# Designed miniproteins, single chains: the designs that were tried, part 29

Each design is a single chain, and the fold is of that chain. pLDDT is the mean over its residues in the fold that is shown.

## One batch from the design tools (miniprotein)

Design m1038
Fold by ESMFold2-Fast:
Structure m1038 (fold): chain A 85 residues (1-85)
Amino acid sequence: SAVQAAIELANALKKKDLPDNPKIAVVGGKEEMIPLLESAVNAAGYNGTVRLVTPADDGKTFDLVITLDEENRIVSILENHTLKL
C-alpha cells in the first residue's frame, strides 16, 4: 500500500547518512505518492525535495533514487545515484 511504502521509506532513512536537504527522485510511481514520500522524508528528520523523474532528468545525480512498481511498492532505494533513463 502507499502508506506502507511511506513507512518503509521513513524507517530506511533512519539508518542512512544523507545531507539535511537531500534531493530525492522517484521512478515509476504515481504523482499521488510524492506527498506521502515527502512526509516520510520529513518524519525521518530531513528537509528533502521529492519529485517524479522526467526525461529531462537523464544523467542527473540524486542523493536518493526510489523506484516504485505500478502498485506503488518500493522495489529499490539507491543512494548517490546518477539516473540512466
Scores: mean pLDDT 81

Design m1039
Fold by ESMFold2-Fast:
Structure m1039 (fold): chain A 89 residues (1-89)
Amino acid sequence: KPLTPEEAIKRIDEAVDELLANPGDEKAIRRAAQTLAEIADSLPDPEAQAEVYRLMAELVRAVREGADPETIRSLAERIKKIVEEAFKK
């Protein structure tokens, strides 16, 4: 089923909250990456899809490098903005 913008944003928030609650948990990292990949694949704009995949890679790297919660939240906000704009066209 196609994701709505609201469902996509909710899934991103849930994934980020899980990452922040479970720092260093590889299962949480895998779930977040899977969620972001599913959202990227649901986007109608191929350029937005590519940008979400790029930011997902940055988010995964930041989490693995022990970045602070503010950095992780900032990357998540950038992903949410791309997703919202992609649904607007």
Scores: mean pLDDT 82

Design m1040
Fold by ESMFold2-Fast:
Structure m1040 (fold): chain A 64 residues (1-64)
Amino acid sequence: SLREIAGRILQAIDLAGLPDVVSRRQATEAALRYGVASEAEVNKLFRHLGRREVSRQEILSLLE
C-alpha cells in the first residue's frame, strides 16, 4: 500500500541523515541503499503527493 511505502521511505530518509525536504533522487538513493523500496515505489509516492521535493510532514500525513 502507499502507506507502507511511505513508512519505509521515511525510515530510509532518517537512516541516511537527509534534510527535512528531499528530492525524488535523494529519496530513491536512500531507499535503494537500505533496501526498503524500489525506484518505482518512490516514484509512486512522489506522483501521489504531486511534488518534486517532499517534506517529512508530507510523508507523515500518509501514515495517519
Scores: mean pLDDT 84

Design m1042
Fold by ESMFold2-Fast:
Structure m1042 (fold): chain A 61 residues (1-61)
Amino acid sequence: SLKEKAIEAAQKAIELAREKGDEDFYNESKRLLEAAKKATNEDFARLVYTLANSLIEKLEK
């Protein structure tokens, strides 16, 4: 499901931010994980998934 994908993407962003030592991205990624877990509709889950992937792209630079 999109919610599961959003959770997985947020968790990956947390791991990458931790590896990079980026506290701001780490905190933002944790907020996205909380948002993903609370998502009750597909549109919101898609938004969180998109934002988490955006963070992953920035962290993988």
Scores: mean pLDDT 85

Design m1043
Fold by ESMFold2-Fast:
Structure m1043 (fold): chain A 79 residues (1-79)
Amino acid sequence: SWFEEEEKKIKELEEKIKTGSKEEQAEAYRELGKVYEDLADFDKAIEYYKKALEIDPEYEEAKENLERVEAQKRALLGE
């Protein structure tokens, strides 16, 4: 099912974080953020996008994704 594919994707990204280069780890954290954003778990999405930026502060795609999801969360909270 679609949920089994998402679980498999999360496990693959977690392995990439453990075994990959710094560039691969930053990319994997951004992809995890996107997975949780798609699940509407904005708190986890924000956490993972921030982890990507901790590894690569110049990672523009992760910065853009973080700004988008923070705006979505603020809108849901009436802020």
Scores: mean pLDDT 82

Design m1045
Fold by ESMFold2-Fast:
Structure m1045 (fold): chain A 67 residues (1-67)
Amino acid sequence: MTEEIRRMVEAGASREELARFLAERTGAPEIPAAAAIEGMSAEDLVRMARVIDVTRATRAAHQAEAA
């Protein structure tokens, strides 16, 4: 996800395109609203995508450790 967002930014994707991509990929209803908020730069969107990736990886690791 993070790398895909970075590539979209490098390709000149708009904030609206990035917001839609995040909405479709995360399945979280709050993320599209946050991504569409004024003042969010492409760097902020990449940072958010990284946090999502880390959160998913952490959840998977905890699930494996609990087993």
Scores: mean pLDDT 62

Design m1046
Fold by ESMFold2-Fast:
Structure m1046 (fold): chain A 68 residues (1-68)
Amino acid sequence: MAEKIKEELLERIDQLFKEAMEKGEDPSKVIDEVGKLLAEGRKQGLPSEMLREIMDHAHKLFEDRNKS
C-alpha cells in the first residue's frame, strides 16, 4: 500500500541521515541516496503528493542539520 511504502521510505531517509552524520560522510552521498529512494517510489507508483512529502521530510532533515 502507498502509505506503507511512504512510511518505509521516510524511515530509510532518517536512517541515512543518522548514519551519514555519525560517519561524517559527504552530504552529496546522502542526496544521491535520497534521490534513489524517490526514484524507487516513483517506480512503485506513489502519488506525486506522497513523493513530495518524502522529499520535504528529507529537505527538513538536511536544513535542520545545516543550521548548526
Scores: mean pLDDT 76

Design m1047
Fold by ESMFold2-Fast:
Structure m1047 (fold): chain A 62 residues (1-62)
Amino acid sequence: AKTPEAQEHYEEGKRAFEAGKPAEAVAHYYEALRLDPEFEEARENLKEALAALGAAEGELPL
């Protein structure tokens, strides 16, 4: 099940990810899962955003 609040965070996470902001996408997906732990779509997209965040860190000099 998903609540309207969890769905809003999920959509914001998708927008952030598409804008090249995987860290912001991760934060929104975490909020969606905090509000609805069974939100499978948010969990799947969270995994993709975390992978993209790792890749971005690898491309940037620390």
Scores: mean pLDDT 74

Design m1048
Fold by ESMFold2-Fast:
Structure m1048 (fold): chain A 71 residues (1-71)
Amino acid sequence: SEEALELLKKALELAKKAGNELVVGAIERAIEHLKQGDIESAIRALEAAINLAAGYPELKELLEKALELLK
């Protein structure tokens, strides 16, 4: 979904500004899997990003919205 990719790119910018390298890496993996059409791997990477973003409610909300679009 292009809408999911746009949400993930926005989440990636927020994660980079926050300096959260673990969330950045997880979001980048989710984007790469989506570009390759591997939805299952993208969902796993996105769920990992959501867990890592537990302390960042705005970031977590964007990631959860992207996940809903992939399910």
Scores: mean pLDDT 85

Design m1049
Fold by ESMFold2-Fast:
Structure m1049 (fold): chain A 74 residues (1-74)
Amino acid sequence: SMEERARQRLQQLVDKASVEGELSDEEKKEALELLLRAERVGPGEGAELRGQAALPTARLIKEKDQQIVDDLRA
């Protein structure tokens, strides 16, 4: 499913950030797009994806991009 593919890719990006300490700008954009997809999938699955990536992704997103993520959580 799109949800499972999004979760797997987001997990890969989280794992890469944990090992390398940083994602490229392209990978940061991809992570943001995956979070946006998670929000559209539904409350249960979206909540799991957001929780799993929250800390690593937040460290890698510029403040303006983080504002978009925060708006989706509201």
Scores: mean pLDDT 59

Design m1050
Fold by ESMFold2-Fast:
Structure m1050 (fold): chain A 68 residues (1-68)
Amino acid sequence: SLAEQLARAEAFSDRLQELAEEGKKRGLSDEQVAEVVREALRLRGEEGASDEEAVALARERIEELVKE
């Protein structure tokens, strides 16, 4: 249903927000965090990735950026 689709979109948005906040707490700039979020949205929108795949890739990018 549309309500289920909206609930999933809200859950995805909340998870990306949590990752963004964690990235900033770990020393990433606003620009780095914005890039991670944009890439997750691109993967879901253009590449057909699932919400879980997009979140997992965002987490991996945060780990890579923190190590730099």
Scores: mean pLDDT 81

Design m1051
Fold by ESMFold2-Fast:
Structure m1051 (fold): chain A 65 residues (1-65)
Amino acid sequence: GALEDARGALAGAQKALEEKSLAAARASLHYSQVALDIARKEGDEEAVALAEEAIRLAQEGIKLA
């Protein structure tokens, strides 16, 4: 579901940031954007917030790679 996808996206973005991998950060950004789209379509406000945080972390990972 949207919440599970958003939690997965957040965990992936955090891992990419920890590993300082540009490829992982880019993949994480894509996955996080997909999770946000699903969350918005399902109207899951918690999933939307988590997916938005995942996007923020993925973008930070790209900057630090």
Scores: mean pLDDT 86

Design m1052
Fold by ESMFold2-Fast:
Structure m1052 (fold): chain A 81 residues (1-81)
Amino acid sequence: MKEEVEKMIEAFEKAADLARKAGNDTLATLLYMASAILKNIVKQGKYEEAVEDGRRLAKIMADLAEKEGLTEVSKLLREAA
């Protein structure tokens, strides 16, 4: 579970970097915020909550990335969910 959350956090950070390189600063900011939220839940020892919230956020952000034409960002986030 902890290892799964760490992989999700990495996926959000990679997705944020890709979104920023594509010029979508808004999506990049939202993805960095999602990563920060998961890191905060992990600090509280709530790994199960972090996995559930992370999967939900990944699906929401993947759908948003797809609408913005960021196919690689969407794919990376769907693989993390």
Scores: mean pLDDT 84

Design m1053
Fold by ESMFold2-Fast:
Structure m1053 (fold): chain A 64 residues (1-64)
Amino acid sequence: SAEERYARAVARIVADPNDAEAWLELGKAYKELGDYDRAIEAFEKSLEIDPNNEEAKKLLEEVK
């Protein structure tokens, strides 16, 4: 579920705030919950850490 994805992503970010994949999963959770503004912020943070992540680029384009 989106709530389970959110909880897992938050736990990973608390443990390692430079985990680009955790920020990507947080963005996906916000997108599923309809919170597009927070999804954008999470995807942008993922791309700051890993700028060549094609999935993050595509997802960011979908929510802008």
Scores: mean pLDDT 87

Design m1054
Fold by ESMFold2-Fast:
Structure m1054 (fold): chain A 60 residues (1-60)
Amino acid sequence: MPFLARATKDVKSDHPAFLNLKKGEIVEVLREVNEDLVLARSLKTGEEGIVGKGVLEFLE
């Protein structure tokens, strides 16, 4: 079941597979990749990518 999360800080990555986020940006978590990483989509930009669970606050 997809659920929402909020970025707790700015996230930048030079790798195209990773999602860039600004602090406070809301993402839809699409699936878990592993224990530390999820695949998410930014609700602001529509971009999909991998993001670390440690920078996200899960909203339900």
Scores: mean pLDDT 80

Design m1055
Fold by ESMFold2-Fast:
Structure m1055 (fold): chain A 85 residues (1-85)
Amino acid sequence: KRIEELKKKAEELEKEIKELEAEAERKEAEAEALRAQVAADPSNAELRARLIEAEAELALLRMRASALRLAREKTLKELEKLLKE
């Protein structure tokens, strides 16, 4: 049934979003630590490279989470319309 399918899809998307948000939170902490290290030693090219990589990975994780949030929002709106029967 469509309602059951949408509910299951919304639950799956919610789990994926929470996993990506948790990973992004850990990556943000890593980036913050690297920013502090770069501030203490701005001539260290290896630390700067690691910071750029961590920030790029964080941005990708946030973009993926945002895409899944939009997919979940669309799924929930469709579910609400069907519940009006």
Scores: mean pLDDT 85

Design m1056
Fold by ESMFold2-Fast:
Structure m1056 (fold): chain A 75 residues (1-75)
Amino acid sequence: GVSEEAARRAAELLLAGDTEGAIEALREGGLDELGAEIAAGAGAMAAAVARAVGAGDEEALEAGARAVREAAAGL
């Protein structure tokens, strides 16, 4: 698992298009490399889906952060 702060930081980086930075933030948050890649992928997908259905940046950020935390909790 990762902290709420680490998940939010990763989601902010994903929304900015910085996938490598998001993976690094999740690794610093205690995930191994594969876990960080899986959690970042989940966050990116959730944020993209939120935007596709008309959500604003704040809602997309919250969706991404939640998906990162849920994925990390399963690892």
Scores: mean pLDDT 86

Design m1057
Fold by ESMFold2-Fast:
Structure m1057 (fold): chain A 79 residues (1-79)
Amino acid sequence: SRREEIRQLLGDLYVAARKGDMETARKYAEKILEFARRHPEDIDFVIELLGDYRTLAINEGDGQAFRIITEVINQLLEL
């Protein structure tokens, strides 16, 4: 389903961000933004799930993952 597609993309973004794989993180961020442009009704849902990943990054002390996730949230808020 559409919701399963976006959950997978968000999970892949978080894993790449945690690994410091900036090229892969950028690729998944762009796919998430493209999903949001196609499905603007789901933007709030995507931001909520990214917020959960951002909280995970805080709890794990991962400033790099926190910054990457925050940047994607900010880009979604500007759509």
Scores: mean pLDDT 89

Design m1058
Fold by ESMFold2-Fast:
Structure m1058 (fold): chain A 77 residues (1-77)
Amino acid sequence: SDALYEALLLGGKGVEAFKAGDYETAAKYFEEAARLFESLGLRRLAAQMYEDAAKAYEKAGDKEKAKEFRERAERLR
């Protein structure tokens, strides 16, 4: 599906932004990918993306968002 392809591309963009040290941008891409995977019922992939978003927010200094997305990942496991 187009949504699956979009989620995979967003996840990849998140990885590249994270490697570049742009943690805020990485977090946004991982969050968008997670929402798409969740909407598709792909719980494991959604949980992984929410966890990656949490790590990116933590690196960006946003501890509150990091906690929020870590908790969301745990609920999907």
Scores: mean pLDDT 90

Design m1059
Fold by ESMFold2-Fast:
Structure m1059 (fold): chain A 93 residues (1-93)
Amino acid sequence: SARERLAAAVAAALAAMEPEARANENHPDKRGVMARLTARALAEVAEALGLEELAEEARRLAEAVASQAELAELARRILEAAGIAVGEAGAFS
């Protein structure tokens, strides 16, 4: 499914960033480090889906101090633009 492909892309992007996450596991601003890595993962996913405008927004959030709400909203927009329903809705064939 499209959702499974998106989940695999996010997992692959985060796996590629594991060495950086591990190097920063004891960082004083661990939340900021994780927010930056999450924004970079969202940029990678959006770019892989051909959503260049959303990829640019994600790259900007990776350079800024992004809130969890900003990251969640960007993820929602990527899912909508990719044609993946946000939440569980009944499938009509």
Scores: mean pLDDT 69

Design m1060
Fold by ESMFold2-Fast:
Structure m1060 (fold): chain A 67 residues (1-67)
Amino acid sequence: MEKVAIVAAKTIEEAIEQGREIKEKEGFDRVVVGSGVSEEEAKKIGEEAERLSGAEVTVYVDGEKVY
């Protein structure tokens, strides 16, 4: 099963940096980065992405695992 991380932060630059570190430490196959979303919105995006893709989706907001 493909392992995907969705990483959201206050800025896109922070999300890219956090996503790189998370990918290296946790072994995700793919990382999607974003900014300007709340924890609740990020969780809903993760749930929908998992449902549509069939991948194992994990969501991080400001460096914290939320889904």
Scores: mean pLDDT 83

Design m1061
Fold by ESMFold2-Fast:
Order: C-alpha cells, then structure tokens, then sequence
Structure m1061 (fold): chain A 71 residues (1-71)
C-alpha cells in the first residue's frame, strides 16, 4: 500500500484504542511514511503530533490526510 494505506491504518488503530498515546501513534505513522520515502507527509503528521490533544483528534487528522492522498 501507499501513504494513504499507512494513514488509514493509523487512524483505525487510534479509533480502536481511544486511550492510546496520540503523539506516540502519530510518530509511529510518520516513521513508517519516512521508510516509504514520503518525507512530506511524514512532516505533516509530525506537525499534527505536536498539536494533538486526543486519540480522536489524531485519528481525524490521519483520515483527512489519507483522503487528500487518495482523492
């Protein structure tokens, strides 16, 4: 899968674990994107990690980024 698949998987994991550390989850998604060579999307995810206050907000952001990448 591409970057959109990684973003969607991250959003799904956060939705299943609302008590999860949102910043840690976003950092894991950013690292996966860097490994794929998508440095621009990884940077956008890291910026979101600095502002995220909940797993719900993090999941919403990842879904929005996935939509931009797939649409």
Amino acid sequence: GGAGSVLAAGAHDLAQNPEADAKAALENVARALEKMGDLETAERVREAGRKATSAEEAAKLLRELAQERGG
Scores: mean pLDDT 77

Design m1062
Fold by ESMFold2-Fast:
Structure m1062 (fold): chain A 111 residues (1-111)
Amino acid sequence: SEARELELQGLFIKAAAEVKEKLEAGDVEGAARAVVEAAVSIEDPEEAVRAAYLLSRYATQQLIALGREDQIPAFVEAVEEAIRELVEDPEEARRLIEAARRGVEEAVAAA
């Protein structure tokens, strides 16, 4: 529905702003947590996977723009740790980790 699309867009804009603020402050762990908390707040598993992918891609693009490419491995590790902490289902956790890694890899390849 249009209302659902606007809700997801609003969540994404808010999460992206939080990620950017955290990365600009040098808080890579906080940025990773913001990505994961946004994704796990989504009830639809496919939309949650998409959010993890898009927000991880965005965060990696921001790290590259800030000249902090050396922090990308720490960001990936923090995302994976946050997913393992917040997601009880191992299969759901694996899908979110795979999506986040794809987002990071795509951002690095495009740079």
Scores: mean pLDDT 89

Design m1063
Fold by ESMFold2-Fast:
Structure m1063 (fold): chain A 66 residues (1-66)
Amino acid sequence: GRAEAEALARAGSEAGEAAVLGVHGNELTVSWGDRRAVVRFPSREEALRYGRELAERYPGAILVEL
């Protein structure tokens, strides 16, 4: 869910190891280390918006549009 996605993005930022934010269709996947969280949105645009917000909030996160 969103809480897990945000926790992984935060962990990556705090550890100095980039979390990867992947947007595929209307889903955002946040990966950090061996951990992964998936968040589904009503649209691809909303998934991209949230991914961009996480990348801005947690420096070092890498946003990939799939």
Scores: mean pLDDT 84

Design m1064
Fold by ESMFold2-Fast:
Structure m1064 (fold): chain A 113 residues (1-113)
Amino acid sequence: AVTLTESGGGTYAAGSSVTLTSTASGGTVDRMSWLRQAPGQPAVHVASIDRDGSQEYAPDVAGRATISYDAAASTSTLNLSNLQPADTAVYYQLAQVGDEVYQGAGVQLTVVG
């Protein structure tokens, strides 16, 4: 089984930046996706990266989000710049390992101002 450990949440000022990190253990990850769920809303896609380095970003974060993957550390990093109150959500990772998909517990990001 694959375990995902997520970090980097907290309370941030509007206009600042944040780095969210997830480390996978127990398997080789083929694709990593960051999703977010705002209060009372469905979970939505934020960014994805494949093992080959191909990246995909949701339109509402395009130009201010960067996703990266360190295969040696099995660590996915999502950097969000110019934070907005609308970025307030629980952020979690989905990791695809072969035919299986694993979900992290999530980290709370709160943006104020």
Scores: mean pLDDT 84

Design m1065
Fold by ESMFold2-Fast:
Structure m1065 (fold): chain A 64 residues (1-64)
Amino acid sequence: MKKIAVVAAPTREEGEKLAEELRKRYGADEVVLLVGKDEEEALKAGKELREKTGGIVGVYGVPS
């Protein structure tokens, strides 16, 4: 099963920092970065990815 992390961040720099931590801590096989999106949009994307892949999907947000 794939482990996927979905990250919503107001800027690419903030999102990339969090994505790097999630790869190390979460062991994510894939990280999807959503720049300029909030946690609500990340939750929607995460739900869709979970249904498509059947994998484990974690959703994380950086406050705007």
Scores: mean pLDDT 75

Design m1066
Fold by ESMFold2-Fast:
Structure m1066 (fold): chain A 65 residues (1-65)
Amino acid sequence: RVRKEVALRLLAVSLAIRGDVHEFRFEGDRFVVWGDFATPEARAELEAMRELAREAGLELEVHEV
C-alpha cells in the first residue's frame, strides 16, 4: 500500500504543477481530486491515478472543474 500511495501523491503533485490538478486530499480510504482533465494527456494521467488508487486500496473520487 505505502509504495502505491506515495506514487499516487507524486503523480497528483506532478499534475498540480502542470495545472491539471487544482487540489487533492486523502480522506480516510478516499483520495479526492479536483481538476481539469480536458486534454488527452490529463485523461491518461487520471487513469494512472485511478489504477494507483485501486492498487493502494483507496477509492478515487474525481471532481472536474
Scores: mean pLDDT 77

Design m1067
Fold by ESMFold2-Fast:
Structure m1067 (fold): chain A 88 residues (1-88)
Amino acid sequence: SSLEEAVETLEEDVDRLEELLEEAIRRKDREMLEQILEGLERALPQLEALLEYAKKIGAPEEVIKRIEELIERVKELKERVERALEEL
């Protein structure tokens, strides 16, 4: 329950970062892109730790898959922001 609530909150946080990235790319806003990159770099190890914790406590497979999907989304967003910064 509380783990599922934490995953839902993290999914919402990633959705917001995705929206901010789209706006930052549109506006060619280096400062916003750098802030998004910093946020993603902080989020990744936290999600990896959460995944290990979920596996350790025997969380439902559905919850584990959602965390794995979040990790992949964060990695993809990080690649996108790094590319956007290189193209400025």
Scores: mean pLDDT 88

Design m1068
Fold by ESMFold2-Fast:
Structure m1068 (fold): chain A 74 residues (1-74)
Amino acid sequence: APSDAEYENLIDAAYVHMTEHAKASKEIQEEIEEIREKLKRGEISAREAYEKLLELLREVDPEFAALLERLRAA
């Protein structure tokens, strides 16, 4: 299973892809920022933050979501 540091790397990859590369909608970007703020406040774990971002990523770019899931499984 991934460590917290590995989940943080997956979270960063999802965040950068949706905000910088895929140019996700403003609504999705607002949801991403809410998830990041909850993680910073310790309200959710790194795993929970990743799983929430992965749901958004599947709407934005399902192929990249599949790539991150393969990376998580390694």
Scores: mean pLDDT 83

Design m1069
Fold by ESMFold2-Fast:
Structure m1069 (fold): chain A 58 residues (1-58)
Amino acid sequence: GLLDKIREALEAGDYIKARELLIEAGLSLRTANRILDYYSKTGDLEAALERVKAELEK
């Protein structure tokens, strides 16, 4: 699904593709950029994906 594609893009360091997938999943540009900034600074993939899930459940 989209979440698996987001994981793959983040693991590949493809932030352009990850941002496009986050927006396709229903996140705003602001929220997508916030999650990508978090991941770029921490490298914490699981925490980044939990943030994606939390936003999709709103």
Scores: mean pLDDT 86

Design m1070
Fold by ESMFold2-Fast:
Structure m1070 (fold): chain A 55 residues (1-55)
Amino acid sequence: MLSPEQENQAKEFARKLIEEEGLDVEEVKERLVEKFGISPATARRIASEVREELL
């Protein structure tokens, strides 16, 4: 599980990717795995949560 600080950074990064680059959840998941070294399951959860917040 990510530290609270790392999870906040991951959420901010995901929000930027969705808002500025228009990436979908799968693309954001891949970017989060690459940048933060987190599991694909955790990355997908964060990407989905951020996407839902923006709806």
Scores: mean pLDDT 80

Design m1072
Fold by ESMFold2-Fast:
Structure m1072 (fold): chain A 59 residues (1-59)
Amino acid sequence: MEEVEKAKKLFEEAIKAYKNGDIEKSRKLFQEAVELLEKAGKYDELLEMIRKAKEIFNK
């Protein structure tokens, strides 16, 4: 539960950093979000987050 909430918050911060041009900070925050979801065993949430990240960062 807490890991999913923390991961979503980190993902939102990663998007903000990316929009501000801070690519290194964005990548670090996104990686932390992914690791939290893996640690929590929330693979469905993880796949959804990766899908959204692909749309945002793969442009």
Scores: mean pLDDT 79

Design m1073
Fold by ESMFold2-Fast:
Structure m1073 (fold): chain A 96 residues (1-96)
Amino acid sequence: MKKEKAIEILSEAFNRAVELLRRHYSPEEVSRVTGALADALQRAYEAIEKGNYEEAIKAFREGMDRALALVPDPEVQAELRRIGEEAIKKIKEIYK
């Protein structure tokens, strides 16, 4: 189902983001960034369940912006942004 694929894409992006952050930051710093991402994912999942893919993308993007603001290293911030944009692109392709 399209909903299951969208949820899987977001879950994979979250796991990649957590792995990236763990390589560069302390557990406490990782927790703050991943907390913002987890809230964004929950909002996106709720929107996907309602069939509102545009709301899901908006919620995920807003959460990514909050998470990016918490990342002190510009190179890690750029990589995290790339992970998020790749996930958004894949979701848009599903709901074309």
Scores: mean pLDDT 82

Design m1074
Fold by ESMFold2-Fast:
Structure m1074 (fold): chain A 74 residues (1-74)
Amino acid sequence: MSNIDKLWDLWEEAQKDPKLAEAFAKIVHRLAERAAEYRRQHPDWTDQELLDYVLNVLVPEAIKEFEKEMEKLK
């Protein structure tokens, strides 16, 4: 299972609860903002290098953040 596949599985789980759906949407929005910021800070990176960083660093961080939000609702 890739990090992106895990993110899709978490999105499906989030849709079962409006509070989780809202938390997931906010985390995904933050992920997109961070990706855009890294693009601006690293204009020397290729699209592939940025995508690799997003998939291997930013997506795992977003997954961990969402798992913490799920624990808070416990």
Scores: mean pLDDT 78

